# Designed miniproteins, single chains, continued (5): the designs that were tried, part 36

Each design is a single chain, and the fold is of that chain. pLDDT is the mean over its residues in the fold that is shown.

## One batch from the design tools (miniprotein)

Design m17227
Fold by ESMFold2-Fast:
Structure m17227 (fold): chain A 85 residues (1-85)
Amino acid sequence: MDLIEAGAETLRKKVTEIGKGKSPETVKLAQVTAEHIVLAIAEDPSLLPVYEAKLREVLRNDLGASDEEVAAVLATLRAFAEAAR
């Protein structure tokens, strides 16, 4: 499996779980945002701090994620960024 595809799918699954009970449109937008973040990090892992901030905003404001849920998703993104070096 491609690293980018694996990273995008993992983040999509986490976003979908957090978005349980939200509108399908809100969940879809968060999924697309997560996929774009994975692509951006795959191209330049040094952008991790910028995309961590953006992903945190989407998770908290759009999906109503808890601090623990946000931390778990960001840990996944950090692991992906390290693997993409």
Scores: mean pLDDT 80

Design m17228
Fold by ESMFold2-Fast:
Structure m17228 (fold): chain A 93 residues (1-93)
Amino acid sequence: MTEEEREALREKIAKEYTEKLLKMKKDAAAVAEEAMAAYEEATLLSDETRKKAEELREKAGKKVEEGDNEEAIETTAELGGELKGLVEVAKRE
């Protein structure tokens, strides 16, 4: 491979990485919106449910700070699922 071919490949890789980051931003926005909706619903049910929702959000926030971008998206999606589960349990009681 020539030096010119190496530089062209490097630019292509950088572009592919940028496109991946843009997709990750869209995915992050979607999971954040879902988690936020579930959090708001949980906080309206009872003081106990609100406190549990706040604890789940705090734990997820710490994991997001410690992990990479992909782990942050996964953690936020997990938070949304846990909050939906909390809402479902609270509605049965």
Scores: mean pLDDT 78

Design m17229
Fold by ESMFold2-Fast:
Structure m17229 (fold): chain A 92 residues (1-92)
Amino acid sequence: STDERIRQLLADGSPEALEEAKELVLRDLAKTYGISEEALRSGKVTEEQAKAAAKNLGLQPFKSLEDFSKAVKELRDGTLAALEAQFERARA
């Protein structure tokens, strides 16, 4: 359902559709990688979430929770940037 809704939002292409798609993508990403939505948005994870997410994200073994929090923020920001680029292409 999430993928179908994102496709509908991409077809709409409006700024409102982009903001809804960002929320859906972040929620789906959190579920897919086994981290909480709160951890994904803040970049702060528990040790257990860090272990699960490192495996699922294909990351190298982390040295600290701080290093892992940085990787989570980079994943979040990269995912949102890719979504914004998809909407830009859909509008063109």
Scores: mean pLDDT 75

Design m17230
Fold by ESMFold2-Fast:
Structure m17230 (fold): chain A 69 residues (1-69)
Amino acid sequence: DEVLEAARKLIEELRKEAEEAYKAGVISEDEYNKIMELLKQAEEKLRRNDIRGALDLIRKAREILEKSK
């Protein structure tokens, strides 16, 4: 499904952004770990076809990344 593929791609892109931000010293280790945990939970939601739940977790992860800038 195109929607599931798009959501998985968003998770992968956000993981990469969080890793780059952590390596650059833009976010703390605690913030990085929270983002990674939220993205892991989002993948679990997608496995259960809970797209809304996955997108909510992706939004929370993005919010942490943006606020830490």
Scores: mean pLDDT 83

Design m17231
Fold by ESMFold2-Fast:
Structure m17231 (fold): chain A 61 residues (1-61)
Amino acid sequence: MELLEEARKLQEEAAELSKKGVADPENRADYLAQSLELSMKASELMRQARKEKEEREKEEE
């Protein structure tokens, strides 16, 4: 559950970096690269949280 909270914070940081990239064209590539990296990490955390929840529900054997 805490993984979803962390993922949300990373998504917010990614959005902030994307906005900075639009405002600063010279550093746009760096901002977008960092934003993408944070978004990918957020997605990974969301997958982990979801997988843990689903495995506990589906692991009836």
Scores: mean pLDDT 76

Design m17232
Fold by ESMFold2-Fast:
Structure m17232 (fold): chain A 85 residues (1-85)
Amino acid sequence: MLSTQEALDIFDKVYEETYKRTSNPMIGLLSAVLKIIKLYKEGKISESVVNEVRDYIGQKLLSMGLPQDQVDAVVDGFDDLLKSS
């Protein structure tokens, strides 16, 4: 299983690589989120690691100046994608 730090490193790498290709931070964020969901569905990360990534996403978005209600909406969307089979 991947550690929390390895999962966060993968998230940041996918975000940065996608942002550099597309020049779109929203597409970068979506690609990084989908990569984490794939790792969770494949059993490569635990629920504990997913919770740490959720917290990281929220903190990152707040640091970028998004208001709390928009951050909450993104985190809710992440949780909905995790529950989709």
Scores: mean pLDDT 82

Design m17233
Fold by ESMFold2-Fast:
Structure m17233 (fold): chain A 88 residues (1-88)
Amino acid sequence: SEKEKIEEMKKKLLEKVEELAKKVTNELLLEAVKALKEKKYEEALEKVVEALLEMGLPEVAEQAREVVETKGAYEEVVAGAIEIELQK
């Protein structure tokens, strides 16, 4: 079912976030991961937005808000921000 596919995708994304979190030194992204694990989704989004703005990526920060608004994909947004940080 669609619900089962979404749950499986979210589980895989959360596992990816957990793995990536061990390589992250950016304090805002570490706080975003902690908030996500605690199901504080709005706090996780705000920490990701702050991190992206500190990286000089305001357009990406706006895209992160839009992804959450349209899809509720907090795990995807946190994982994406971590991958951007790791590619610096």
Scores: mean pLDDT 80

Design m17234
Fold by ESMFold2-Fast:
Structure m17234 (fold): chain A 99 residues (1-99)
Amino acid sequence: MVEELVKELIEEGKKAGKEEIGERLARAVEEAARRLGIEDPRLLKALAMVRVHLEEEPVPLEELREGVREGERDWETLSPDQRAMLEALRLLVEEREAE
């Protein structure tokens, strides 16, 4: 399952002419699955996308925490993809607070 998502991200990156980004996303998926034991492909993809984005454009921890609070208030109106992104942000906030 994780291997299939990794292959998908690499192939999509090649097709888009963004091989480096595809490889970075694939590595982030493998690391999240290994470290956190996450099996949900949607959540793994969301975590990889958020992590890669934050590496390019760092956001302060307090701003990430505020984003999580705002998302939690609107949880019932969120799509499944938006809920996965919110859970990804929450997990990354928890990871930073544990350091």
Scores: mean pLDDT 78

Design m17235
Fold by ESMFold2-Fast:
Structure m17235 (fold): chain A 86 residues (1-86)
Amino acid sequence: KKREAVIELYEEMARRLEEEIARLGEPAEEQVEEAERLVEENLPSVDSEAYRRTRLLAAILALEGREDVVEEVVEELKPKAEELYK
């Protein structure tokens, strides 16, 4: 099922982003709050908790100036995204 595969992909992306955040150290509380605000403003409602979590973690890393880490995780998971459409 395409929906289940998409959710699984976002769950894996969220796990990878959480691992990278843990390696880089704890983000400042202010950055976490700003990331949560940005997610709420730009994604007011979504059914997928995994997608929402992925967006939140990516925003935290971007606010820390580590957008490169987000891009690296996305690139690593690109083959799995391609497999979804085959």
Scores: mean pLDDT 72

Design m17236
Fold by ESMFold2-Fast:
Structure m17236 (fold): chain A 61 residues (1-61)
Amino acid sequence: MPSDEELAEKAVAAGGKMGAAGMPAEVAGQLSRHELLLAGASEEFAERAGREAKKAADAAA
């Protein structure tokens, strides 16, 4: 199982790629949050990492 740090880094990287591909930042953040929850992350961690993924997507757009 990847660590929370690895999951957060992957979520941010995925968010940046989604934003660069033209995905709306809000959608990128929601998808990252949902994927983290499916991977077994806590709701609190998934929300935090999802927000960081949204910021990365917004910055990459």
Scores: mean pLDDT 77

Design m17237
Fold by ESMFold2-Fast:
Structure m17237 (fold): chain A 102 residues (1-102)
Amino acid sequence: MNEIINKIEEETNKTIKEIRDEAESRGDKDLAKTFDLLSTNIKTMKDLFIKDSSKTPQEFVDNVMAMYQMIQRHVEREYPDMASFVQQQVKLLEEKAKQILS
């Protein structure tokens, strides 16, 4: 269980880094900070999931993807030039997470 959750966190952090670096390169520093905060929140959630034996890797993925979907809606409204890039990165992460869980 912990190995799967850790692997999912590694992949989420890679996705966050790609989006954060792209946002910063475009001058969208506030969006970059939003993804830095997402990384911190995912780490906190992982630590809680590892301590709770009732939690599953699937629930961890579901919660991570829900957080990304909320941020993607924010990006579509406030940063439309980033919307396609974020959507592509989130889709790749979802596919990778499904592969890790299989």
Scores: mean pLDDT 84

Design m17238
Fold by ESMFold2-Fast:
Structure m17238 (fold): chain A 87 residues (1-87)
Amino acid sequence: TDRELKRLRDEAQKLLDQADSLLDQAQATLKATGSSTAAEAVRLALSARQMALGALDSKDIKLSQKLLDNSQSSLDGAQSLLKQTQG
């Protein structure tokens, strides 16, 4: 329904904001340390951002939910990797 699509879009926007913040942190860490782990965090944050954008553009509730779930998983992975680089 339109209501469910609106909920998914609101969640996608939240994930986009989180991905942009995490991407900024990961890129700063990569520049400072040259760490391959930080480079992986950048890649996961970019992946999460792309999936969240896909969810915003999707008309399919099931596809949007899957994209949001995958986006969250990639963000969690990127955040975990950044914790490893920063101590």
Scores: mean pLDDT 84

Design m17239
Fold by ESMFold2-Fast:
Structure m17239 (fold): chain A 55 residues (1-55)
Amino acid sequence: SMEEQERRERLREEAARLLQKHGGISYDDAKALVETLSDEEIERLVEGLRRAEAQ
């Protein structure tokens, strides 16, 4: 669905931004890395990085 597609796009963009912010890598490199991950891996990555931000 369009809603699911939009949610997946948002998660991928968020993962790339968080990797850039916390991983010390460029946005382009972070984006490329995220493109190799499954939806489940992206969700886990975002969850982990958000927890790091909260602390």
Scores: mean pLDDT 79

Design m17240
Fold by ESMFold2-Fast:
Structure m17240 (fold): chain A 87 residues (1-87)
Amino acid sequence: IEELKIEAEIGLAFATLGLLTSPHPEAQKKFEEARKYFEKAIKLLDEAQNADPETRKKLIEEAKSYLEKGKKYLDEAVKINRDYEAS
């Protein structure tokens, strides 16, 4: 749980920085989506820490799903920024 939470918190920090620093509206949209998914993952992981074992397992699985979606949007945002710099 702690390792996944750290990963989600790092992702949230990168997405937030990207949103604040990116000049591209399309990249900003992707960073904003990434932030939302990382925030959802963190919330589920916080709930999992205080949950019974069965509920905890389910919350961790949902959090992993949101974490992967957050990473996908973050990657898409970074690609948009990179393409701009390369052009």
Scores: mean pLDDT 80

Design m17241
Fold by ESMFold2-Fast:
Structure m17241 (fold): chain A 94 residues (1-94)
Amino acid sequence: FDSLSIEQYGKKLGLDDDLTKKIKELASKLPKDVQRSTEFGLLNLVGSYVNGDFDAADLSYSVLVSISKENGDQETVEAVKEARKLGLEEYKKQ
């Protein structure tokens, strides 16, 4: 398992520090056993929307929803929906 930080990955995806902080905050409200996967998933989702790669964004969304349903965790579903909105709003601001 790697030591790649959420901040490093966010920058690699072209995300601002502000967006990365918002994503980290969303994931921090979730159970610890899913935080790592959710952090990466949310970063990929937002990054894909910001870069205009909607196919990758939809894939990330589907993966995160599947994980949430596996755990029966509605809070994770809500976090995924908020991340999707963040990505779409940033895309519109371009």
Scores: mean pLDDT 73

Design m17242
Fold by ESMFold2-Fast:
Structure m17242 (fold): chain A 76 residues (1-76)
Amino acid sequence: MKEFEEKVMKALLEVLESRATTPIAREFAIREAKELGPKIAKLVQESKSPEDVRKGLLELGFTEELAEEILKKMGL
């Protein structure tokens, strides 16, 4: 469980940090990854397909582009 949550959090952090252009934006990316990482890990575990994960990410407020990058980083 914790290992998978950490993998999801790292994937989310890499995607969010790649878009952060300032130190303040990077701090926000780290905080967001820590808060949403467990929620996304649960979503992935409960989902039956990559499309279900993508739809769940959109429901959490991510854009389509950001959801696709997160899925790629997780190998989905």
Scores: mean pLDDT 76

Design m17243
Fold by ESMFold2-Fast:
Structure m17243 (fold): chain A 110 residues (1-110)
Amino acid sequence: SMEEIQEKYEEAFKKIKELLNKIGDLLDEIRESKDEEKAKKLHEEVVELLEEIAKILEEVGMLKVAEKFRKIAEEAKKTDPMNEKELQELQLKIKEAFDEFIEEYDKILK
């Protein structure tokens, strides 16, 4: 039913938002960290969460946005967690990808 399709997208939206909030918290903790090894572990978690977002998007058929998050995950792997500018650039790319997700989500519901 249309209601079941909408519920599927709403559940994906909630989960993606939760994962993005966790990524934001992890990026803030990395920036405040004075321990390089701790920053690297938190950074690895950010990469894993970005890959999980891409997988959720693939499962709901949002393939274009999924590919964008996969590219961001690959860029994140190359980001130096001790470099504040690189972390800020990564965070901006994540925000842009989320904004694109919202736009595509709105089109599906309308």
Scores: mean pLDDT 84

Design m17244
Fold by ESMFold2-Fast:
Structure m17244 (fold): chain A 68 residues (1-68)
Amino acid sequence: DMETLAKVGELGRAVAEELGYTPEGKAEAVRLAKRLLDLGASPEQINKLIDLLKTKGVEAVKKAIDAM
């Protein structure tokens, strides 16, 4: 639970950073974080999404979350 919240926060911050901390980027980060919590994503799944963000960007992460 606490580990999942920490990892969701890490991914959300990384998404916001990738999108340049624009209002739209911050809103997208919050939306993705909420979706992961609603899906019951594990810390391991979130770590894979962080790696995916780093290698392939936000659009790939969005597609991966949609496939969950």
Scores: mean pLDDT 82

Design m17245
Fold by ESMFold2-Fast:
Structure m17245 (fold): chain A 81 residues (1-81)
Amino acid sequence: ALPATPEEQLALLQEAARLYAEGRHEEALALFELLLDSTDPAVLEHLLIVLQIMLSEETDPAIRARLRALIARVRERLAGL
């Protein structure tokens, strides 16, 4: 489940980014999906930045498509807050 505090959610984002860097893409993507449930704009803004950096470096078309979908959902969430 999503951690209750923004500080814990940012720690989870850092862990997800670490998992991604280690090639553990499915685990990282699952945590990014979980972070979409955040109601904190700063958490969602940090998530957006992380996803954009990952997309800029990613060459796998399937992972790139999933990152683009996550970026679109984060942008929609931020626009609705």
Scores: mean pLDDT 89

Design m17246
Fold by ESMFold2-Fast:
Structure m17246 (fold): chain A 96 residues (1-96)
Amino acid sequence: SMKEERLRILRRAEEEVEKALEEALAAGDLGSEERYEKLREFNRLVFEALRALILGDEEAFREYHRKLAEMLGKEMPLEDLREALEEILADLEAAA
């Protein structure tokens, strides 16, 4: 299905981002394990929000929006996040 293909593209992107973050940690570019864990969690929340968008899971999307706003310590309009993530998905799909 189209959703299954979109989820496969997203999974590959997530794996590439996780690998890049692990390589940055190994190279000493992150300065600390605490910074690595915070960036890893931030990336996880972004990819979970992208997955919720693909699945049309509005409850999950709102939950990950709340967690992202809390982690960043700032208010972010739900629709601004939606638009930004929809653009990211379009770019990932165009590159696949």
Scores: mean pLDDT 86

Design m17247
Fold by ESMFold2-Fast:
Structure m17247 (fold): chain A 72 residues (1-72)
Amino acid sequence: MSPEQRERIEQLRERAIEELDEMAARGEISEETRDVLVQSIDSVADMSMKAGDVERAERGIDGLLELARALG
């Protein structure tokens, strides 16, 4: 995968984790829920980087954020 594709996946991961941290800080989700979702985001990002598939990372991370927002 290109350096630009790797950077895009890393940016998606960082922004998603920041959003989850803010949601947990506001009490919108539990810390346990935040931890599970962060682990899932890390897994999606890692597997997508290994597969060279930015769209997979975008869909997977977006889905996890939508789940977090639905739980809040």
Scores: mean pLDDT 85

Design m17248
Fold by ESMFold2-Fast:
Structure m17248 (fold): chain A 74 residues (1-74)
Amino acid sequence: SPELVARVQEAVELIREAHAALEAGDVAAAREYRERLRALRDELLATSDSPAARALAERLDAEVAEVEARIAAL
């Protein structure tokens, strides 16, 4: 759906921004993008139960976990 495509694009941009913040050592920015990724995941699961939406939510959960682990290692 066009809505899911927009959500995927938003997820890709948030992931890029989180990784850029981590690369720069900007913990505050990395935490902000982590929370935005969580919010996107929660909204996605609240508004859709499609297999594609669940797959995106699983990817968002994995990315949040990766960002959290990398923040903890800084």
Scores: mean pLDDT 86

Design m17249
Fold by ESMFold2-Fast:
Structure m17249 (fold): chain A 81 residues (1-81)
Amino acid sequence: SPLEEALARLTEELEVLGVSREAVRAAAERLGLSVEELRRLAESTASDELVEAFAAELGVDADDVRNAGVLELEEAVRRVF
């Protein structure tokens, strides 16, 4: 389903922050997020308000959510070196 696909993609990008798929789903459900809003979060195109609200539900920094793709790449490099 498009929802499961969006949740999986966002969870993979937030894995570097220690965020589980269950936590992403719970935050999305609490905030009433659409599939489109989840995709915008995964693609770093979400509004600042959406990023801040989502980060607060996850208990992480909003800038970490915004930069999740970059942080995941940095963590992968650290694992190799």
Scores: mean pLDDT 74

Design m17250
Fold by ESMFold2-Fast:
Structure m17250 (fold): chain A 120 residues (1-120)
Amino acid sequence: MKEKFLEAVQAVAEALRRLADETGNPVAKEIADKLEELAKGSKKKPSPEDVERAYRIIRETLDAYRADGRFDEETALKMAAIRAVGELLSRHGASTEEIVKAVQEVAKALGFGGKLSDLL
């Protein structure tokens, strides 16, 4: 699981870096930088499939939170990143307990002060 966690975090970081490059969004760049540091020591590059999946989850989550109007852009991006890591781990067969632990580690790394129940 630890290696799968690091691969998932790295996939989400690469997806957010792509979003930052495409949109000029400095918050997406900052989150990508933090996730790259969290994934430091991963021995494998993320699969292109996981990067594309993470990118889609991030875009869909941002669109949903923008429609809701309750979250600022920084909070929405942090929530999208956390959700993308959880979804990738779920696809790789992680248990609910492993997903919750991973989501908590990502939330802590990003300084996310919101309710994790909003993401699960």
Scores: mean pLDDT 81

Design m17251
Fold by ESMFold2-Fast:
Structure m17251 (fold): chain A 66 residues (1-66)
Amino acid sequence: SHHEADRLAAALVTYGLSGDEARARAAADQLVERGYATPEQAAAALKAALSGDSVAAGRILREALA
């Protein structure tokens, strides 16, 4: 569901920005597994969030979920 996708995207960004790589990666993997994002989109969003780039992470996830 779109609600589940939004929740997983928020988890990726929140955990990524806080440096919780394991939980951020788990959220990214679930976005891909459930068909909400491509592996490339999820990897790019995870990299952006872990580097502190919340703007890039948010943009990538909005494009994936559009």
Scores: mean pLDDT 87

Design m17252
Fold by ESMFold2-Fast:
Structure m17252 (fold): chain A 88 residues (1-88)
Amino acid sequence: DIKELIEEAKKYLAKGDYKGAAEAFEKLGEIYEKQKKYEEAAYWYEMAAKYYELVNDYDKAKEAYLKAGEMYKKLKDEVAADLYFKKA
């Protein structure tokens, strides 16, 4: 449930659990990607990547940035895609 994941992410952020928030944002990206809502998927993958960076989980941040870039590539936004691939 998208609403439940957003509420869990907010709860994690309120507690300072940035890793939990990043994991929730990653799951939101996966749900929107599966629905082929690539702009929304990219947004949530970028949120996940930023919070993974904040907790120094560079492997997960890289994976999330690559997924955001892939979403923009599906949208034919090659300029945005390249920016996210460079962040990875």
Scores: mean pLDDT 88

Design m17253
Fold by ESMFold2-Fast:
Structure m17253 (fold): chain A 81 residues (1-81)
Amino acid sequence: KIKDYLLKQLSSTLSEETVKLYEPIIQAIAEGRYKEALELLHNLRAKIAGRPDLEPGVSEEEVKEEVEKTREEVEKELAKE
């Protein structure tokens, strides 16, 4: 369910195509591999910077904030379970 929640959060902001690029990051977050998720996010950031055909207007800081916010929310939800 965590993966479903993360996909929902990103899908509200990003296109389906862009969300698919974040799937490995979402999977890592869902599995508790936050350090790996951040590394994957840094790599994706470099790819997006060279790809203006991807979701326009999505800033690096916005993506990082959403991932960090989602990580915190995932941790809170895991604590509730």
Scores: mean pLDDT 62

Design m17254
Fold by ESMFold2-Fast:
Structure m17254 (fold): chain A 107 residues (1-107)
Amino acid sequence: SDEEIEEAIRRAVEVLGEILGLSEEQKKEVLEKALEIARNWPDRPEPEDIKEVAAAFVIEAYEKVFGRPVSLEELEELAKRLGVDLLRVEIELGVLRLHDAVLKVTR
């Protein structure tokens, strides 16, 4: 459900914010961007994929808001704290980035 993905996004923002030392204001900016990405995403994740998809949305939101990539070490810590498979998060992030790139080419 939309509530399940939103809750997973909120959790991922909090955990990433702790890892990166983000302020409450910075976490709010990432949360708002991640929720925007989720609302505009055409595909509904399966229940078992919700956490990995939410993590991917939050990583993409952070990079779009601050113009800085999340490092591999930071990604590994995020995956560990969320209890998700890092490879699955990277696959979901790759799908999200490919979709965004295709949309930019068609404009």
Scores: mean pLDDT 83

Design m17255
Fold by ESMFold2-Fast:
Structure m17255 (fold): chain A 55 residues (1-55)
Amino acid sequence: MLVDIKIMKAGEEFTAPEDGILYIKYSDGSIEEIEVKKGDKITMEKDSLVLLFSK
């Protein structure tokens, strides 16, 4: 189910390699879950740990 994991800096862009759920843990401790489609682009608001889970 986990298909990608990245440490990213504020302002970096994540491009989804496949459809799934993007789980973002920001450096301030806040967490977001975003449903993504292949090719979707998400810009990091803060330094973050990014996890992509396939459906």
Scores: mean pLDDT 81

Design m17256
Fold by ESMFold2-Fast:
Structure m17256 (fold): chain A 66 residues (1-66)
Amino acid sequence: SRVAAIQASLDQAEALIRARPSPEVLRQVAQASEQLAQIARSLGDDELAQRAQQLAEEARRLVAEQ
């Protein structure tokens, strides 16, 4: 399902953030997570959308700290 695919993508994004990659990778993770939040919102999954938005915000914060 599309929801399961988004969950898997967010799990991958979380793993990438945890690995503390380069700022460029973190920027791409933030952008991808923002797009996943929009898709989750369109599917009516507010909890999934909130998770995606939080990951995007965390990735952007980590870029600013480097």
Scores: mean pLDDT 85

Design m17257
Fold by ESMFold2-Fast:
Structure m17257 (fold): chain A 92 residues (1-92)
Amino acid sequence: SEKRRKGVALISAGGIYEAAGEIDEAVKLAKEGTKLLLSVDPNDAEAYNNLGLLLFKNGKIEEAREYFKRAVELDPNNEKSKENLKKVEEAL
């Protein structure tokens, strides 16, 4: 899928900006890339979990919590997503 390839490329670019300390641009690119991935697969729990992790690492705790909640709703047996939700709730 063209949208999937573009989504992956945007997320990769976001990772480069995160490594450079350009957090607002990193989050913007990750959100755009995740939106493209979700337009192809709206039940991609991993896409929600990965965006939640980026937001959590960058102090966007409340927003990270919402994405982790969605990841757990889509895949209740994913231990990693459940652990991430627990960690974000402990940071509040």
Scores: mean pLDDT 84

Design m17258
Fold by ESMFold2-Fast:
Structure m17258 (fold): chain A 58 residues (1-58)
Amino acid sequence: SLEEQIREAAKKIVDSLSEEDKKRITLDQIVQMVKVEVPAAWDEDDLIRKIVEEELKK
């Protein structure tokens, strides 16, 4: 599903971020990075934001 693709991309991106990157990067920047990995989610900003926030809390 699209949600599964977004979650996989978000997990990959968040896991790739260093502790320094995490202090400097905005949620909106991570959302844009997810859209690069999953172009089909171009209009799913709210869904991407929710999934990214969930992955950041792990």
Scores: mean pLDDT 82

Design m17259
Fold by ESMFold2-Fast:
Structure m17259 (fold): chain A 108 residues (1-108)
Amino acid sequence: TEEAVKNLQSILDYLKEKSPELAKLTAEGLLELFRELLKAIEEGDKEKALELVGEIEALLITMAPEQAEKATALAQALLDLIREGRLEEAKRTVEEMIKIIEEKLKEL
């Protein structure tokens, strides 16, 4: 979980350095997807949660193709937690990721 959170932070820092506008657009899109993911996890909707992780990975790879390995690693960590039914840990990880995105948006 700590590694997945660090991967998200690294991708957002990379985007901010490249373009604050691109970073803001990406962070706004991610915030919406992660909030939907949190809701799906809370409702126990594993199918919807897995779909949303795929959308998060796709957005990250599209916006930061040079960071694709970190995006995939982040997505795999979330997928593993959800597939294993470790939903409380998945929830905590997603809540931490939302906090990081919100903090990054304040800087943009």
Scores: mean pLDDT 88

Design m17260
Fold by ESMFold2-Fast:
Structure m17260 (fold): chain A 90 residues (1-90)
Amino acid sequence: MAVVEETLEFTVPASKAEELAKELARVVEDTARRTPGVLWAEAEVEVKPVGDKAKVTVKIRITAASAEAGRAALARIREELERVAKQVAE
């Protein structure tokens, strides 16, 4: 059993930050559930205002059968999160 963690940050217009935060949390849960060897997945999403924009930070923690399985899950999650962020952000 291994625990792997990654933090990703996105900058979006403040008006889109809440939508992105909800979608990022959902994508982490859904992608982890579909990944073999993942035992548990957690996502913590933080929104910090920066003028007319917001920084959306997602902290991902994966508990997996092995470090390799955990890293594979994180790589897949990262790709899906980047895709979703591009769709939500201008």
Scores: mean pLDDT 82

